# Ledger of designs, part 66: designed miniproteins, single chains, continued (2)

Each design is a single chain, and the fold is of that chain. pLDDT is the mean over its residues in the fold that is shown.

## One batch from the design tools (miniprotein)

Design m6267
Fold by ESMFold2-Fast:
Structure m6267 (fold): chain A 65 residues (1-65)
Amino acid sequence: SSAAERERRLAEIERGKERLLELARQKGMEDVARQVVEEVDRLVAEGRLDEAIELIDKEGTRIAL
């Protein structure tokens, strides 16, 4: 169902945010990760879940480098 799909995506976003913050802590980029999390939360509030997931993936790759 649409509701179950949304819940699964929201859970994925929360795990992605946690992973991003932990990676950023290891790299000394916590301020950058905080800004990304704020933008992700804004996209989620606007119902833009696919864009939130894309942002996490893009910034996670950038921080990992």
Scores: mean pLDDT 85

Design m6268
Fold by ESMFold2-Fast:
Structure m6268 (fold): chain A 91 residues (1-91)
Amino acid sequence: MEALVEALRPVLEPAEAEVRALADRAQAAAAEGREKEALALLAEAYALAAEALRRAAEVARALGDEETARAAAELAERYRARAEELRAAAE
């Protein structure tokens, strides 16, 4: 477990910070009535989260944690689909 956590930290930590910053900017845009900008920023946040989870799935698989790899890959696909939906809505 500790080895998996240490391997995932450099993959997830940078993405967590950037996703949070994008989500905060999206919330501010929505509060100002800039709905399309808010949707575009949320789409970027979901896309970054999806990429980080995809990389986390690869790391977990390399370490033999098939359960974590599967869960991360499934969540990555859901977040990728959500990013595309939000991007389309922002247009």
Scores: mean pLDDT 82

Design m6269
Fold by ESMFold2-Fast:
Structure m6269 (fold): chain A 81 residues (1-81)
Amino acid sequence: GAEEEAALRHLDELAERARELAEKSKSKEAALSAGVSEGLIGIVRGLLRLGYLSPEEARRLAERLLKKAEEAVKEGKMYKE
């Protein structure tokens, strides 16, 4: 349906952004964080395709994964505690 198609397109866009962060990052830690987020967004896409996640749930989760990657790139740190 249209919602699933829109969500899949959005997830693909978020995965591309995570990949760009991984490739452009000068920090190995930040590059790893972005690469992990790309991989996890790919898993979320698969779960959406298999019906384990709704389109809205998949989008929200992927957006949070990208935000964590962006924060890791900006701060150069992992959250502690």
Scores: mean pLDDT 80

Design m6270
Fold by ESMFold2-Fast:
Structure m6270 (fold): chain A 76 residues (1-76)
Amino acid sequence: PKETITTSALAAKIYMAVVEALGYENVKYTIYDKDGKLLYEGSDLKEAIDTLDSYQKNPEFDDGTEVTLTIEYEEP
């Protein structure tokens, strides 16, 4: 299945961490900024989170940074 959300960068990081914790395999993350610029595409949760941390002004908070996150994963 494939899920797409437009949300704060903080909420996107939380969502990715929750998906990882649920144990889905072959997860792919795609992240766009509010203007449709590609920020990240890949399967590494740490790289995806690091990308958002670098993009945000205040990565510990909801700093008003909005992103579109697409998560693709395969059911077992």
Scores: mean pLDDT 81

Design m6271
Fold by ESMFold2-Fast:
Structure m6271 (fold): chain A 61 residues (1-61)
Amino acid sequence: MEKETLERAEKLAEEAKVSEEAKKIMLDSVRVKLNAGEELSDEELETMVKTAKSIEEIRKE
């Protein structure tokens, strides 16, 4: 379900300690994909979290 996927994505982002800004952007991306009829696996959600964290690291430069 959409709600369950969003809750899982939020939990993974919190566990990875991404910023609130990066977490919001990631969750907005998840919502857009779900609204387009895409199903996101836990592996895809983990990849999105890693991407959000990487963007955060780049912005530190």
Scores: mean pLDDT 75

Design m6272
Fold by ESMFold2-Fast:
Structure m6272 (fold): chain A 99 residues (1-99)
Amino acid sequence: MDINSPEMQREIERALLAMYAALAERTGSGEDYVKAAEFYLENGDYEKAIEWAKKAIEVGSPEVKARAYDILSKAYEKLGNEDEAKKYRELAEQYRKQV
């Protein structure tokens, strides 16, 4: 496969996602966890975006939690779980008001 093939692009994306996840684990920082979640969300890996956003909520500041809840809302919306999407959208708004 050449570098522009869908398979090659997919492999590059998987490698980048794994690298960002490893960096976030190394730092243990809420900021790095939410950045990893944002990267997974942008690349269509909604399940991993949810996993990393939940980790960011456990250790993050109110600002990080607001961003993480926004990611959870968007990821669940993309997965078709509107009840969870609505719940996390409301939590994101709540934490956003704290900053």
Scores: mean pLDDT 77

Design m6273
Fold by ESMFold2-Fast:
Structure m6273 (fold): chain A 107 residues (1-107)
Amino acid sequence: SPEVLAELRRILELVEEAIRLTREALRTGDPMLVMKAQLLVTAIHAEAWVLARRYPDNPYAQEAYRLVDETSREVSRLFKADDLEGAIRVLEETKKRLEELIAELER
């Protein structure tokens, strides 16, 4: 579905922005950047949930939500532990898995 592909690309862009904010937070120690990254991960989860609800029979939409749901829980745990390097590693793996999912859908 072109619509699912477009929404997956949007979710990927938001994940890339979450990585950027978390890397900057790690570099600067700025707590406002940590808060922005946490809010963005919450928004990513909401976007993936809406996608899965709009396309209940689309396996790519369902898989993207499963991935993002797992990621949001783990990243929230790591942010609470002040493990920003761990959060970056999880987000980078999520980015890679989303890129693989998008590549499958483009074929």
Scores: mean pLDDT 91

Design m6274
Fold by ESMFold2-Fast:
Structure m6274 (fold): chain A 90 residues (1-90)
Amino acid sequence: SEEARREAREAARLILETAEKYKDMPTQQAVKALAEAVSEAVDRATHPELARAIGRAGQRLIDEVKKHGSQYLLEAARRAVEELLREVER
């Protein structure tokens, strides 16, 4: 639906803005900020399917940042957002 696509774009924007803000911060701080941003995006989602998709994309992003450090944060965030938006655009 158009509403789900709009909410997905808002979630994507929040995740990317958080990644940009914390990309040069220690990994622990970046992970905490991302977890909070993902939780907020999930809470804002009015569609259960979208909330689950945001949660999955966010968890994958957090796992990748934990494995590779905050220098990988922006690349991981862009990939997670691209996957989320493709899933909703089906």
Scores: mean pLDDT 84

Design m6275
Fold by ESMFold2-Fast:
Structure m6275 (fold): chain A 81 residues (1-81)
Amino acid sequence: SMEDEIQTGLKLLETIEKKAEEAVKKGDLEKAKKYVDDGLTVIDGIMTLTKENPQFTDIAKKAEEKRKEFEKKKEELESKL
């Protein structure tokens, strides 16, 4: 179901965030950037699913906020590479 797909995406995004943070902590900025790019792809998928249903407005807003966070992280990582 769409709700199951959204939930799977949110769980995957949480895992990606942790992996990106671990990569930064280890000084692997290239690997961290790859995880951030993967996270942006997952966020785009969630946003696409939520656009079809008004009941997902809160999730859509959260995904948009996460997109801004990830775009900022990407910019910061690119400035150091």
Scores: mean pLDDT 85

Design m6276
Fold by ESMFold2-Fast:
Structure m6276 (fold): chain A 80 residues (1-80)
Amino acid sequence: MEEEKLEKEIEEKIKEKLIEKGYKEEEAEVIIEGAKKLLEGEDLKDVVEEIKSKVPELSSGEIRMLMEEVIMLKAELLKK
């Protein structure tokens, strides 16, 4: 329950940062979800393919870079 609220607040902040970079809300949400799956131990190829099916306008390279940025931002926001 505490985890759900923290996840949601972090996701909203990361989403805003991606929108500031020029990405659409839908693109940001899909990338954030993909980054979460990657952090949970999902296979990178499977995550990229799933994102690509939802957001075909993004290249596989962009998807990978954006997920890396989301992971870094999430780590920064969770900083002790």
Scores: mean pLDDT 77

Design m6277
Fold by ESMFold2-Fast:
Structure m6277 (fold): chain A 118 residues (1-118)
Amino acid sequence: SNRQQAQQLDLEGVKAFYEGRYEEARRLFEEAIKLDPSYINAYLGLAEVYIELGDYEKALEYLDKAKEAIPSASEEELFIAKNILKGLLILAEKKNAPQEVIDKIRELIKEIEKELAK
């Protein structure tokens, strides 16, 4: 399915990111989103790439798109997304990202926790 292929591309993007291959990670996450535009974790992967690169305007764009994808996410995908967002919060603080980025990440964590509590 498109979702399963998007999940595979996301996994490859995460691997590329941890290996410092940020341009390859960005491309893989973009391919995952193109394949399944409702897949939340790939939007969070792009947000992580842009925070790492210091492109905070793009990071905010993809955090907003991740928010729009919340209704389409499974419970398992929301658990993964929450853990990704907690990692993004640590990264954003380490990078001294603008307060707007930190606030958006915290907002998304709260929104996902509210969905998981239903």
Scores: mean pLDDT 90

Design m6278
Fold by ESMFold2-Fast:
Structure m6278 (fold): chain A 74 residues (1-74)
Amino acid sequence: MDFSGKRLFSAPELLRILRKRGIEASLEDVVAAMRELEKQGLVELVTLNGIPVAIVDKDISLEELAERIEELLR
């Protein structure tokens, strides 16, 4: 599978940034939000070596993806 022009952000990485932003969330909450973003066409959700990962366009930063997840957790 070619990930050229894409960025990969793991659910644990997204959880870390959310907690730094003061959002109280579990890993399960982050994965559920990632599934909603996949339904919206914003991410592709895959599992790599047992870790949930969001595949997004290279122009989407970790912070931007975290903001979208934060909106879904409220």
Scores: mean pLDDT 81

Design m6279
Fold by ESMFold2-Fast:
Structure m6279 (fold): chain A 96 residues (1-96)
Amino acid sequence: MTVDEVLEKALEENDGATITAAMMVIQAKTLVRKAREALKRGDYERAYELAERAYELAKQALMYAKSNNLPQSLIDAAKELIKEARELRKKALEGL
């Protein structure tokens, strides 16, 4: 089940905790995408800022999902986003 599918189901079930975590994961995923786009343009400073924001948001989503015993798919998505954000931060710093 994708994060978007988890969000859709949570909206139908009025599961506020799952909605919150899924929205945080979706926002972090968008920031990761924007950071990658900035890296491709050689905008290393912007890439670093976006990757850092993605990292913090993904970390918050992971903590929130764990504390509320939310679906494993949200926990796994948050962990992957933390990893991706760390790699993007490293690449941005190497370009500075």
Scores: mean pLDDT 87

Design m6280
Fold by ESMFold2-Fast:
Structure m6280 (fold): chain A 66 residues (1-66)
Amino acid sequence: SEELIKEIKSLSDKEKGQLAMVTHLYFNGNGSLSEEEWKAQVEKILGRKLSEEEWKEIKFLITGRK
């Protein structure tokens, strides 16, 4: 989604860094962070709640599924 990509691009460098860090902790934290906690941190960074569809799209975008 173009709208969601623009929203992520509008984040500050600090917020983008926080997003990358939380994503890294989820994948490399040996199960210390749940998916619900990961989603909650992403929602906090964005300042809003995400729908299930938006969350799936954001996971694709921020994990860099290549």
Scores: mean pLDDT 78

Design m6281
Fold by ESMFold2-Fast:
Structure m6281 (fold): chain A 58 residues (1-58)
Amino acid sequence: MKLSNKELAEIKEKLEKLGFEVTVNLEETLKEFQKANGLKDDGVADKETVEKLKELSS
């Protein structure tokens, strides 16, 4: 999934809301989120990762 800077900022905010420590390296935090939720931990904000973030932060 191709993401804009605005969408990346939104993802960062959702991760913080879920209690993940968002460092200067967003990819590291995405990997931790993916690992915790049984997703492929590649640090890429693909469609599956984004949908899971939206679901859990709703």
Scores: mean pLDDT 74

Design m6282
Fold by ESMFold2-Fast:
Structure m6282 (fold): chain A 112 residues (1-112)
Amino acid sequence: SPLDLVREAAELVRNDKSLSEEQKEVMLLALRAVGLAISATESNGLPEEQLSPEELEELVRLVEELIEHLKKGDIEGAMRSVGELVDLLLRTVAPGSVVQALAEEARARLAA
C-alpha cells in the first residue's frame, strides 16, 4: 500500500549511514507529512488534507523514487526527491492544514 512505501522510506532514512542528522530530520519530517496526506485520503479524513487520485499517484511515484535513490546511496537524488515531495504537498494541500505546516517546515530546512 502507499503507507507501506512511506514506512519503508522512513526505515531506510533512519538506518542510512551516509545521511547527516539534519538530512534525516528533514526527510522524516517530509515523510510524516506524506503519511498524513495519504492516511487522510484513504480514510476519507479532513477534506483539506486529502489528495486527488492524480496527486496521490504522483506522491507515490516520488516516494518510490526516494526509496530507489536511498537504496543506491544517491544522497543528492534522495534530497531532490524530498524537495519534490514537499513542493507537491505545498501546492496541493489547503492552507492551515497540519500537512502544510509540516511541509513548510521541511521546505525551510531544505533552504537552510
Scores: mean pLDDT 84

Design m6283
Fold by ESMFold2-Fast:
Structure m6283 (fold): chain A 141 residues (1-141)
Amino acid sequence: LEELAKRVEEVAKTLEDNAKRVRELTKVGDELSPLVGELLSDAEGLLQNAARLAREAARLIREGEKYLEEAARKVELAANYTRAAAQTIHGARELARKLALEKKSEEYAEKLERELEDIEKSAKDNASTLEEVARKLKELI
């Protein structure tokens, strides 16, 4: 149990760090288009919700076997929010790329695309980790 709780808590920390990175990129997104800024703001909210659920799940896993079903549900919900964030970031990247080509602002798009690609990949990896933990928690019930 403690090892599963630690893995979920490490994911929660990474999701919080990624939410902060997305927040910093929202201003650059807004400069390209309010629509890019809105997508990044939505992605930040999804990552923050996923982190909160993951942190709560890690606590419930440590509280013992009676809470494993609730912990598993919270880990699954955190995974869903993390996948939604990855999809939203992907959409923001595609829109930013199109707008940068139209505005001839390739330098801003290149930095934004690289940072968002890194965050999107991290979100996909974290969602997969949460899905694996949720499966293992269900095998203990």
Scores: mean pLDDT 89

Design m6284
Fold by ESMFold2-Fast:
Structure m6284 (fold): chain A 58 residues (1-58)
Amino acid sequence: ASEKELEEGVRLVAAAVLRAVAKHEPNPQLALETADKILKAKSVEEVTELLKKYEKES
């Protein structure tokens, strides 16, 4: 229960921040696509891997 609530919170915050800053990113489309993938993530580890991939591709 608590772990799922934390995972949902991390997912929502990470996606919201990435969407908010997308216009200031080197690749705004990649930022928005990554945010959408984060919202579909099932774990904090998956969110972390998506952010690492975004950082490498930016």
Scores: mean pLDDT 76

Design m6285
Fold by ESMFold2-Fast:
Structure m6285 (fold): chain A 94 residues (1-94)
Amino acid sequence: MVELEIEIEEDPEDPSKLILTVRISGLGKDFTEEVAEELIERIVEEARRAGASEAAVNELRLFLQHAMKEILEESKKNPDKKFEAVLRFTLDKA
C-alpha cells in the first residue's frame, strides 16, 4: 500500500504564500501510474482547499506529474524495496 501525508502551512516569511509538504511511501511494486494519478489529484485538491490560486494549482499539477514520473522510474528499478519521497512546494495564495 502506498501512503500519502499532506501538510500545508502559511509561509512564515511571506504570508501571501503556502508551503506544501508531501510525503509518499510504500513498496516500489505498489507505485503504479494509476496510483500516481490518484495521488496527484488528492494533493491538488488539498492545495485548492487551502487557498492556493488557480495558477499555482496548475503549476503544482505539472510539477507533480514530473516528480511522479521520477518516482515511478526509481520504483521500477527496485520493486520489492520500500521507498520514501518528500516533496516541498511554495504556492501563491488566491
Scores: mean pLDDT 84

Design m6286
Fold by ESMFold2-Fast:
Structure m6286 (fold): chain A 70 residues (1-70)
Amino acid sequence: DEEEILNAESIEEALEIFYKKYPELRGKDLSNDARFWYFKALLAKKEGKEELAESYIEKARDIDPNDPRI
């Protein structure tokens, strides 16, 4: 849940929520996973870093342009 990630109290808590949703990604290189870049974009939005969030969304879209979350 996007709302659950945005309500996390720390980056570590947000990462645990992400891994609960996508446990298959724990311990893997996430640099080519659209879900990871979208997750980073949500964290950037929470911090008020809109330009950084947009760049992460663009990266996620480049990896998976058919993801309905992007």
Scores: mean pLDDT 72

Design m6287
Fold by ESMFold2-Fast:
Structure m6287 (fold): chain A 102 residues (1-102)
Amino acid sequence: MLDGALGAAIYALRTDGVDGMVETLRAQGEVLGDPELLDLADRMARDPRETSRRLAEEHKTEEAALLAVLTGAELPSPEYEEMARKMEERLREAEENLNPVP
């Protein structure tokens, strides 16, 4: 569930910036009744770079790694950059499969 929420947050961040990402995480936390997502939205609103960096370190997922790169967080190792690149490719392929160009 967290990875799905982070995927939606990445889309919102790319489209509407940090405010869109925060609103998306908060809305998902409210719909799911997930206090961790609500706390994450609040932390992202305060410090998106540091929060994204910690998510990448704690969860070690491609979604968290790309979110950290997009917020401009300083990642501790090149492995996170490779994970972020892999997520970017997955998003591109998913968008093409859904006919994202009109």
Scores: mean pLDDT 77

Design m6288
Fold by ESMFold2-Fast:
Structure m6288 (fold): chain A 65 residues (1-65)
Amino acid sequence: SAQEELRRARLPGDATVTAVSRDGRTYTLPARRGTPLSDIVEEAARALGIPPEDIESLDLSDIRP
Protein backbone atom coordinates (compact mmCIF):
# COMPACT_ATOMS: atom_id res chain seq x y z
CA SER A 1 0.00 0.00 0.00
CA ALA A 2 1.04 3.63 -0.40
CA GLN A 3 1.13 4.04 3.40
CA GLU A 4 3.55 1.09 3.76
CA GLU A 5 5.79 2.55 1.02
CA LEU A 6 5.84 5.89 2.88
CA ARG A 7 6.81 4.13 6.15
CA ARG A 8 9.79 2.44 4.43
CA ALA A 9 10.87 5.44 2.34
CA ARG A 10 13.16 8.01 3.96
CA LEU A 11 14.54 11.34 2.80
CA PRO A 12 17.98 10.83 1.13
CA GLY A 13 19.01 14.37 2.17
CA ASP A 14 17.79 17.50 3.94
CA ALA A 15 14.77 18.94 2.13
CA THR A 16 11.99 21.49 2.11
CA VAL A 17 8.94 19.33 1.37
CA THR A 18 5.58 20.53 0.04
CA ALA A 19 2.63 18.27 0.82
CA VAL A 20 -0.50 18.54 -1.36
CA SER A 21 -3.92 17.42 -0.12
CA ARG A 22 -6.61 15.80 -2.28
CA ASP A 23 -8.62 19.06 -2.12
CA GLY A 24 -5.64 21.11 -3.36
CA ARG A 25 -4.35 22.64 -0.11
CA THR A 26 -0.59 22.74 0.48
CA TYR A 27 1.72 22.68 3.50
CA THR A 28 5.48 23.26 3.28
CA LEU A 29 7.85 21.97 5.98
CA PRO A 30 11.61 21.42 6.48
CA ALA A 31 12.75 17.84 7.03
CA ARG A 32 16.15 16.30 7.68
CA ARG A 33 17.91 13.42 5.91
CA GLY A 34 16.60 10.08 7.17
CA THR A 35 13.12 11.34 8.11
CA PRO A 36 10.47 8.74 7.19
CA LEU A 37 8.11 10.06 4.53
CA SER A 38 5.25 8.75 6.70
CA ASP A 39 6.27 11.24 9.43
CA ILE A 40 6.19 14.10 6.90
CA VAL A 41 2.72 13.02 5.70
CA GLU A 42 1.43 12.82 9.31
CA GLU A 43 2.81 16.28 10.22
CA ALA A 44 1.34 17.87 7.07
CA ALA A 45 -2.04 16.18 7.65
CA ARG A 46 -2.07 17.41 11.27
CA ALA A 47 -1.24 20.97 10.15
CA LEU A 48 -4.01 20.90 7.51
CA GLY A 49 -6.55 19.23 9.84
CA ILE A 50 -7.13 16.20 7.59
CA PRO A 51 -6.45 12.44 7.84
CA PRO A 52 -3.05 11.28 6.46
CA GLU A 53 -4.74 9.29 3.66
CA ASP A 54 -6.02 12.62 2.23
CA ILE A 55 -2.45 13.73 1.43
CA GLU A 56 -2.24 13.23 -2.35
CA SER A 57 1.48 13.89 -2.97
CA LEU A 58 4.80 15.12 -1.59
CA ASP A 59 7.04 17.44 -3.62
CA LEU A 60 10.66 16.52 -2.85
CA SER A 61 12.26 18.79 -5.50
CA ASP A 62 14.62 20.55 -3.00
CA ILE A 63 16.72 17.63 -1.65
CA ARG A 64 20.29 18.44 -0.59
CA PRO A 65 23.05 15.81 -0.96
Scores: mean pLDDT 79

Design m6289
Fold by ESMFold2-Fast:
Structure m6289 (fold): chain A 68 residues (1-68)
Amino acid sequence: AEELIQAAVDAARALVATFAPGETVDFGVRLPEELAPALVAALEAAGIRVLEARVIGDLIALRLQNVA
């Protein structure tokens, strides 16, 4: 579980880094819904602001913000 969360954080970080500070981007990852709180916490700990988080079936759908 931790490794799946870390892979998602790494992917989100790479995506967010292509945007200017303050820009928002949609990010979706296929993870069990019970991992959504841990994923959000890990993203925020990595310096990525999570504006929205929704679970849609097997997809965790997020709106992320680049923080400088």
Scores: mean pLDDT 80

Design m6290
Fold by ESMFold2-Fast:
Structure m6290 (fold): chain A 94 residues (1-94)
Amino acid sequence: DLLAKAEQAVADLPAAREEAAKLAASLLSEAGRAAVARARELYAELRALSEAEIAALSRDTLLQYLEALLLLQVLEPTPEIAALIDRLLALLRA
């Protein structure tokens, strides 16, 4: 199911970070740049939402934001992104 897939992606983050370091040059590809740009757009959208608005999001929308945050957390890990990932996972488990 989609939640199990999302939880597996979080569990795989340390291995994904090691692989991302080896593939850094591939981020110069058009597809890689487009994926990162889209993830940054989704992160900006999520940051503009209140906690109540985030809690009201559909499961599918929560998963879209989670996928974007997981990509950014691999590339540019921050405490803010980690906290948002934890929040989205808590909402998906409810």
Scores: mean pLDDT 75

Design m6291
Fold by ESMFold2-Fast:
Order: structure tokens, then C-alpha cells, then sequence
Structure m6291 (fold): chain A 96 residues (1-96)
């Protein structure tokens, strides 16, 4: 189903977002490199969702919601960030 494809793609984005956060916290990425990593991942995820048959407006809404949730929880422990991102993912999917 479309919901299952969206969840699969979103979960991969969440894994990659948390990897970027870990690298940023470890000092392996500058603030600029971190921000550019987020922007690139957002673009790639929207493209992957659209290629999977998700309307561009829906893909953009999901990705923007995940980025906003990450930024709101940036200082939280990684397990709390994951839980917040997965909750946001399920909320957006349920509204479609």
C-alpha cells in the first residue's frame, strides 16, 4: 500500500537523520555540513517518495514535518528523538 511504502521510506530517512545528529554531536560535522546534510537528505527523500507514487505535496509535508520534529528535539537523547520522529511519521501517514 502507499502507507507501507511511505513508512518504509520515512523510517530510512529517520535512520539517516539520527546518523547525521550522531556525527554532528561527535564533532565530525560542522554546523554548515550538518545543515547541508539535512537539506540533501530532505531532497533525496522527497524524490524517493515521488518515485514510489506519493504526490509531491504529500512527500514535502511528511519530510518537512520530520525535519521540524528533529529540530524541536535536537537536544534530546537519540532514543527520544527516534520516538518523536516515528510518532510524527505515523501522524502524517494517518492524515492521508
Amino acid sequence: SMAEKMREIALRMIDRLLELVEKYRAGELSEEEFRQGLARLATETIEELVAAGVPESVAARLVEALLQTLMANLDAPLEEQRAALEATMEQVIAEI
Scores: mean pLDDT 91

Design m6292
Fold by ESMFold2-Fast:
Structure m6292 (fold): chain A 76 residues (1-76)
Amino acid sequence: GAMADAMARSRELGREIAEKILDSVLESLGITREQDTNETTALALLEKAMEVAKKRGDNETYERYKKRIEELKAKQ
């Protein structure tokens, strides 16, 4: 096992945790948690949140995340 194996396991755990966080965000308050841990991470979370909002039929949340992604991309 190389560094790739450790990264693969870390990604698998991160993906599972990210899915639980997404589920929590949907089940919870219905408001977006603003926490910029990392720009790339924020973009990935927003994209996943958008997909979940779309599946839920929450057009307002979907549009909000879409605008936030555009805003982040406009910066760098």
Scores: mean pLDDT 63

Design m6293
Fold by ESMFold2-Fast:
Structure m6293 (fold): chain A 63 residues (1-63)
Amino acid sequence: SAAEQAAEAMRKLVPRFREGLREAFGAEPEIRVTAVDDTTVEVTVRTPKAELTFTVDATQVEV
């Protein structure tokens, strides 16, 4: 599905993003990317100071 393809592409970038956040904040963030339906990807970023959850419309993602 479009969401699975977008989630896979985003997961490939997660290690780089995690590394940058870890260096900036001095703690390891938890980043989870999940396809919740055919067109929607849920992204959760957890740090010691904040927890943020976003939904992404996979039909708007250019790969």
Scores: mean pLDDT 74

Design m6294
Fold by ESMFold2-Fast:
Structure m6294 (fold): chain A 79 residues (1-79)
Amino acid sequence: SEQEEIDKLAKLILEYLDRAIAWAKSKGQEEVAKLYEKFKKQFEEIYSQSKSKEEFISNVTKLEEELIKEVKELLEKER
């Protein structure tokens, strides 16, 4: 079903985010870890509120674009 596809994708994304947070913390990158934790919360909200697979994919894509932008900006501050 559509819901089963959403649930499977959500599980994979959450596992990825948890690993990204753990990796950042292991490297002492606390601000990067904080960013991923913020995005994990936003992702959980999208997942809980999405009414269709189309809406879910659209909102997750926007969240991913914002995450990439913010992580890049944060990394550019470290010299």
Scores: mean pLDDT 83

Design m6295
Fold by ESMFold2-Fast:
Structure m6295 (fold): chain A 69 residues (1-69)
Amino acid sequence: SEEEEKREIERLAKALGVSEEEAREINDLMSTIAKYYESNKEIAKEAAQRLVELKDMPGAELILRRLEG
């Protein structure tokens, strides 16, 4: 539901110390990586690169390296 999505975004924003708007963007990028990880590596790689640039997340760098081979 939209109420559950809003609560997840608020929780993510608090956990990462970012705004709700930025948390929404991070959540969308993470969802894109998960969805396209096996089916479309280029989309997953682009999303991982944006996530690294936006938040400097070590986990995103590891995902990016795996997608690059």
Scores: mean pLDDT 75

Design m6296
Fold by ESMFold2-Fast:
Structure m6296 (fold): chain A 83 residues (1-83)
Amino acid sequence: MKVEVEVVARAEGEGASVRVEAKAEGAEVTSEPTVAELAEDGDVLFRAKFHASDAEVKKVEVKVSVSPEAKLTVVEEKVTVTE
């Protein structure tokens, strides 16, 4: 089984930062670098991708956190499971 999680999050406020972490029960998780994009309204869009690969994967948790001075909105979550 392979689980891929892609999260797009918007942080409101100049200089805002977003951290995205993934954890899987029974599997190793590989994370890809977060890509930051500047939005037209001064928000920062972050895109992060994770995958976990193991036949025994039973649970995947994704945690998104933002710097204390910013507001976080999760724009899109995409989860793909391949056996």
Scores: mean pLDDT 62

Design m6297
Fold by ESMFold2-Fast:
Structure m6297 (fold): chain A 85 residues (1-85)
Amino acid sequence: MEELEKRIEELTDTILGFRELALENDDSLSDDQKSHELSIHRQMLEQIREEVIRAIRERGLSYEEALQLRMQLILERAPEVTAQI
């Protein structure tokens, strides 16, 4: 399960990296606005990560099942980040 948890973590970090780059290249936003947006996305993705890892540990999900659950939670709670996957 360690490798599966690491994969879910890497996917979360990758999406946050794309958001950070997009915000960095937006000259219309202040540093405070960029920090606020990144904070919101980080909080949502961390919450989704925790739920997926918990489901892996409690329910014994396979990699495919864990990815399906993760996609479902993102679509329900943070649909805007699906465009960055």
Scores: mean pLDDT 73

Design m6298
Fold by ESMFold2-Fast:
Structure m6298 (fold): chain A 57 residues (1-57)
Amino acid sequence: SEEEALRRAEERGLAAMRSLADVEDSDPVMQEHKAGGEESYEALKETREKLREEKKK
């Protein structure tokens, strides 16, 4: 249902926010994006820093 789809998307978003904030540069997630291209890697690093700033609250 639409409600279940929204809830699952929200859960995935929250999980990604927590997980990415705790990820180091040596993590497989960061390494995969680095292999995917410089723009992808920079975008992921920027997103990670934003999540780390949110976590400081």
Scores: mean pLDDT 70

Design m6299
Fold by ESMFold2-Fast:
Formats: structure tokens, sequence, C-alpha cells
Structure m6299 (fold): chain A 104 residues (1-104)
């Protein structure tokens, strides 16, 4: 978790500089060093969103596919990671709702 936060900070710095090559390198390293499926899903989602903001459209999708291929992920593994991230987010939202009910 702490490693993920540090990775996101580095990604933000590269994004501010619009250094697409650096963004790609950081994500490749992070994905190779991340074993948690939900954390991998978060990284994949952020990368796709950043690519769409920097280059957009078909070029963003092409660069995303190239990155996925370099880290050795299949389409199925990408979909499973994204699903694991969504499941974690749903669980956290349910916990947040429960905490709000306890405060009232």
Amino acid sequence: TEKLVETLKKINEAYENKDLEKVKEIFIEALKNTSDKADRGLLLRIFRELLNEIVGGEEAEKLFEEMVKEVGLTKEEVEEALRAFEERQRRLEEEARRLREEEE
C-alpha cells in the first residue's frame, strides 16, 4: 500500500511534465512489482485515464496495449485486475456507508 502511494506520486510528477515515456516506465515497473490484483487494476485504470488526457483516442489505446504487452499481461488478466479493483472499491464504499450510519 505505501509502495502504491509512492508510485502514484511519481506518476503525478511525470504527468505534470507530460513525459509520456516516463509515465509508461513507472507503470511498467509498478505492475511488475505489484502482486495484489486490485492494486494492479487501479494502476491499469489510472494509466488508461492519463493516456486519454495526454494523447487521447486511438493513440491512447495503442500505447495502453503496448504497455500491457511489455509487462506480459493477457487481456483476461487485465479484465480480472480491473474487476478486482472495482470489487475493492465497492467494499470500501459499503464500509464508508456503514461508518456514516454509526455517526448518526
Scores: mean pLDDT 77

Design m6300
Fold by ESMFold2-Fast:
Structure m6300 (fold): chain A 65 residues (1-65)
Amino acid sequence: DEELEKGLELARKRGWRHITLTFEDGKTLEAVYPRDTPEAKIEESIAKAEEKLGKISDIKEELLE
């Protein structure tokens, strides 16, 4: 739906979420999501990263823009 896609673009212009994962072994992974990204999607991405890269020691989140 074109109207839905336009709504998503407007939501993206409201800002971004920058998430930095630090793992127990000292590795880091950075990801940027639109501000309106559902928490469940972010949590799923974090869980998959933890499965692949090991236990997460720290999570930092900041809003960009």
Scores: mean pLDDT 73

Design m6301
Fold by ESMFold2-Fast:
Structure m6301 (fold): chain A 65 residues (1-65)
Amino acid sequence: SSSLELEFAALAKALGLSEEAVEYLREHLPISRVVAILLELAGRNRDVAAVAERFGLSEEERALL
C-alpha cells in the first residue's frame, strides 16, 4: 500500500540505507516485511545482529542494514 511505501521511504532515510539497499529490499521482500524489519532496526538502535536473528535474515540481507 502507499502508506507502507511512505513508511519504508521514511525509515530507510532515517536509518541511512543506501539507494542500492533500498532497491534490493523493494525487489526481494514483501513491503510489510521490509517495514517490520526496519521498524525493529530503528527500535533497537540499529542492532543489526539482533534484528537479523529475530527475522532470520540471510548474510546478504544482513549486509544491507
Scores: mean pLDDT 82

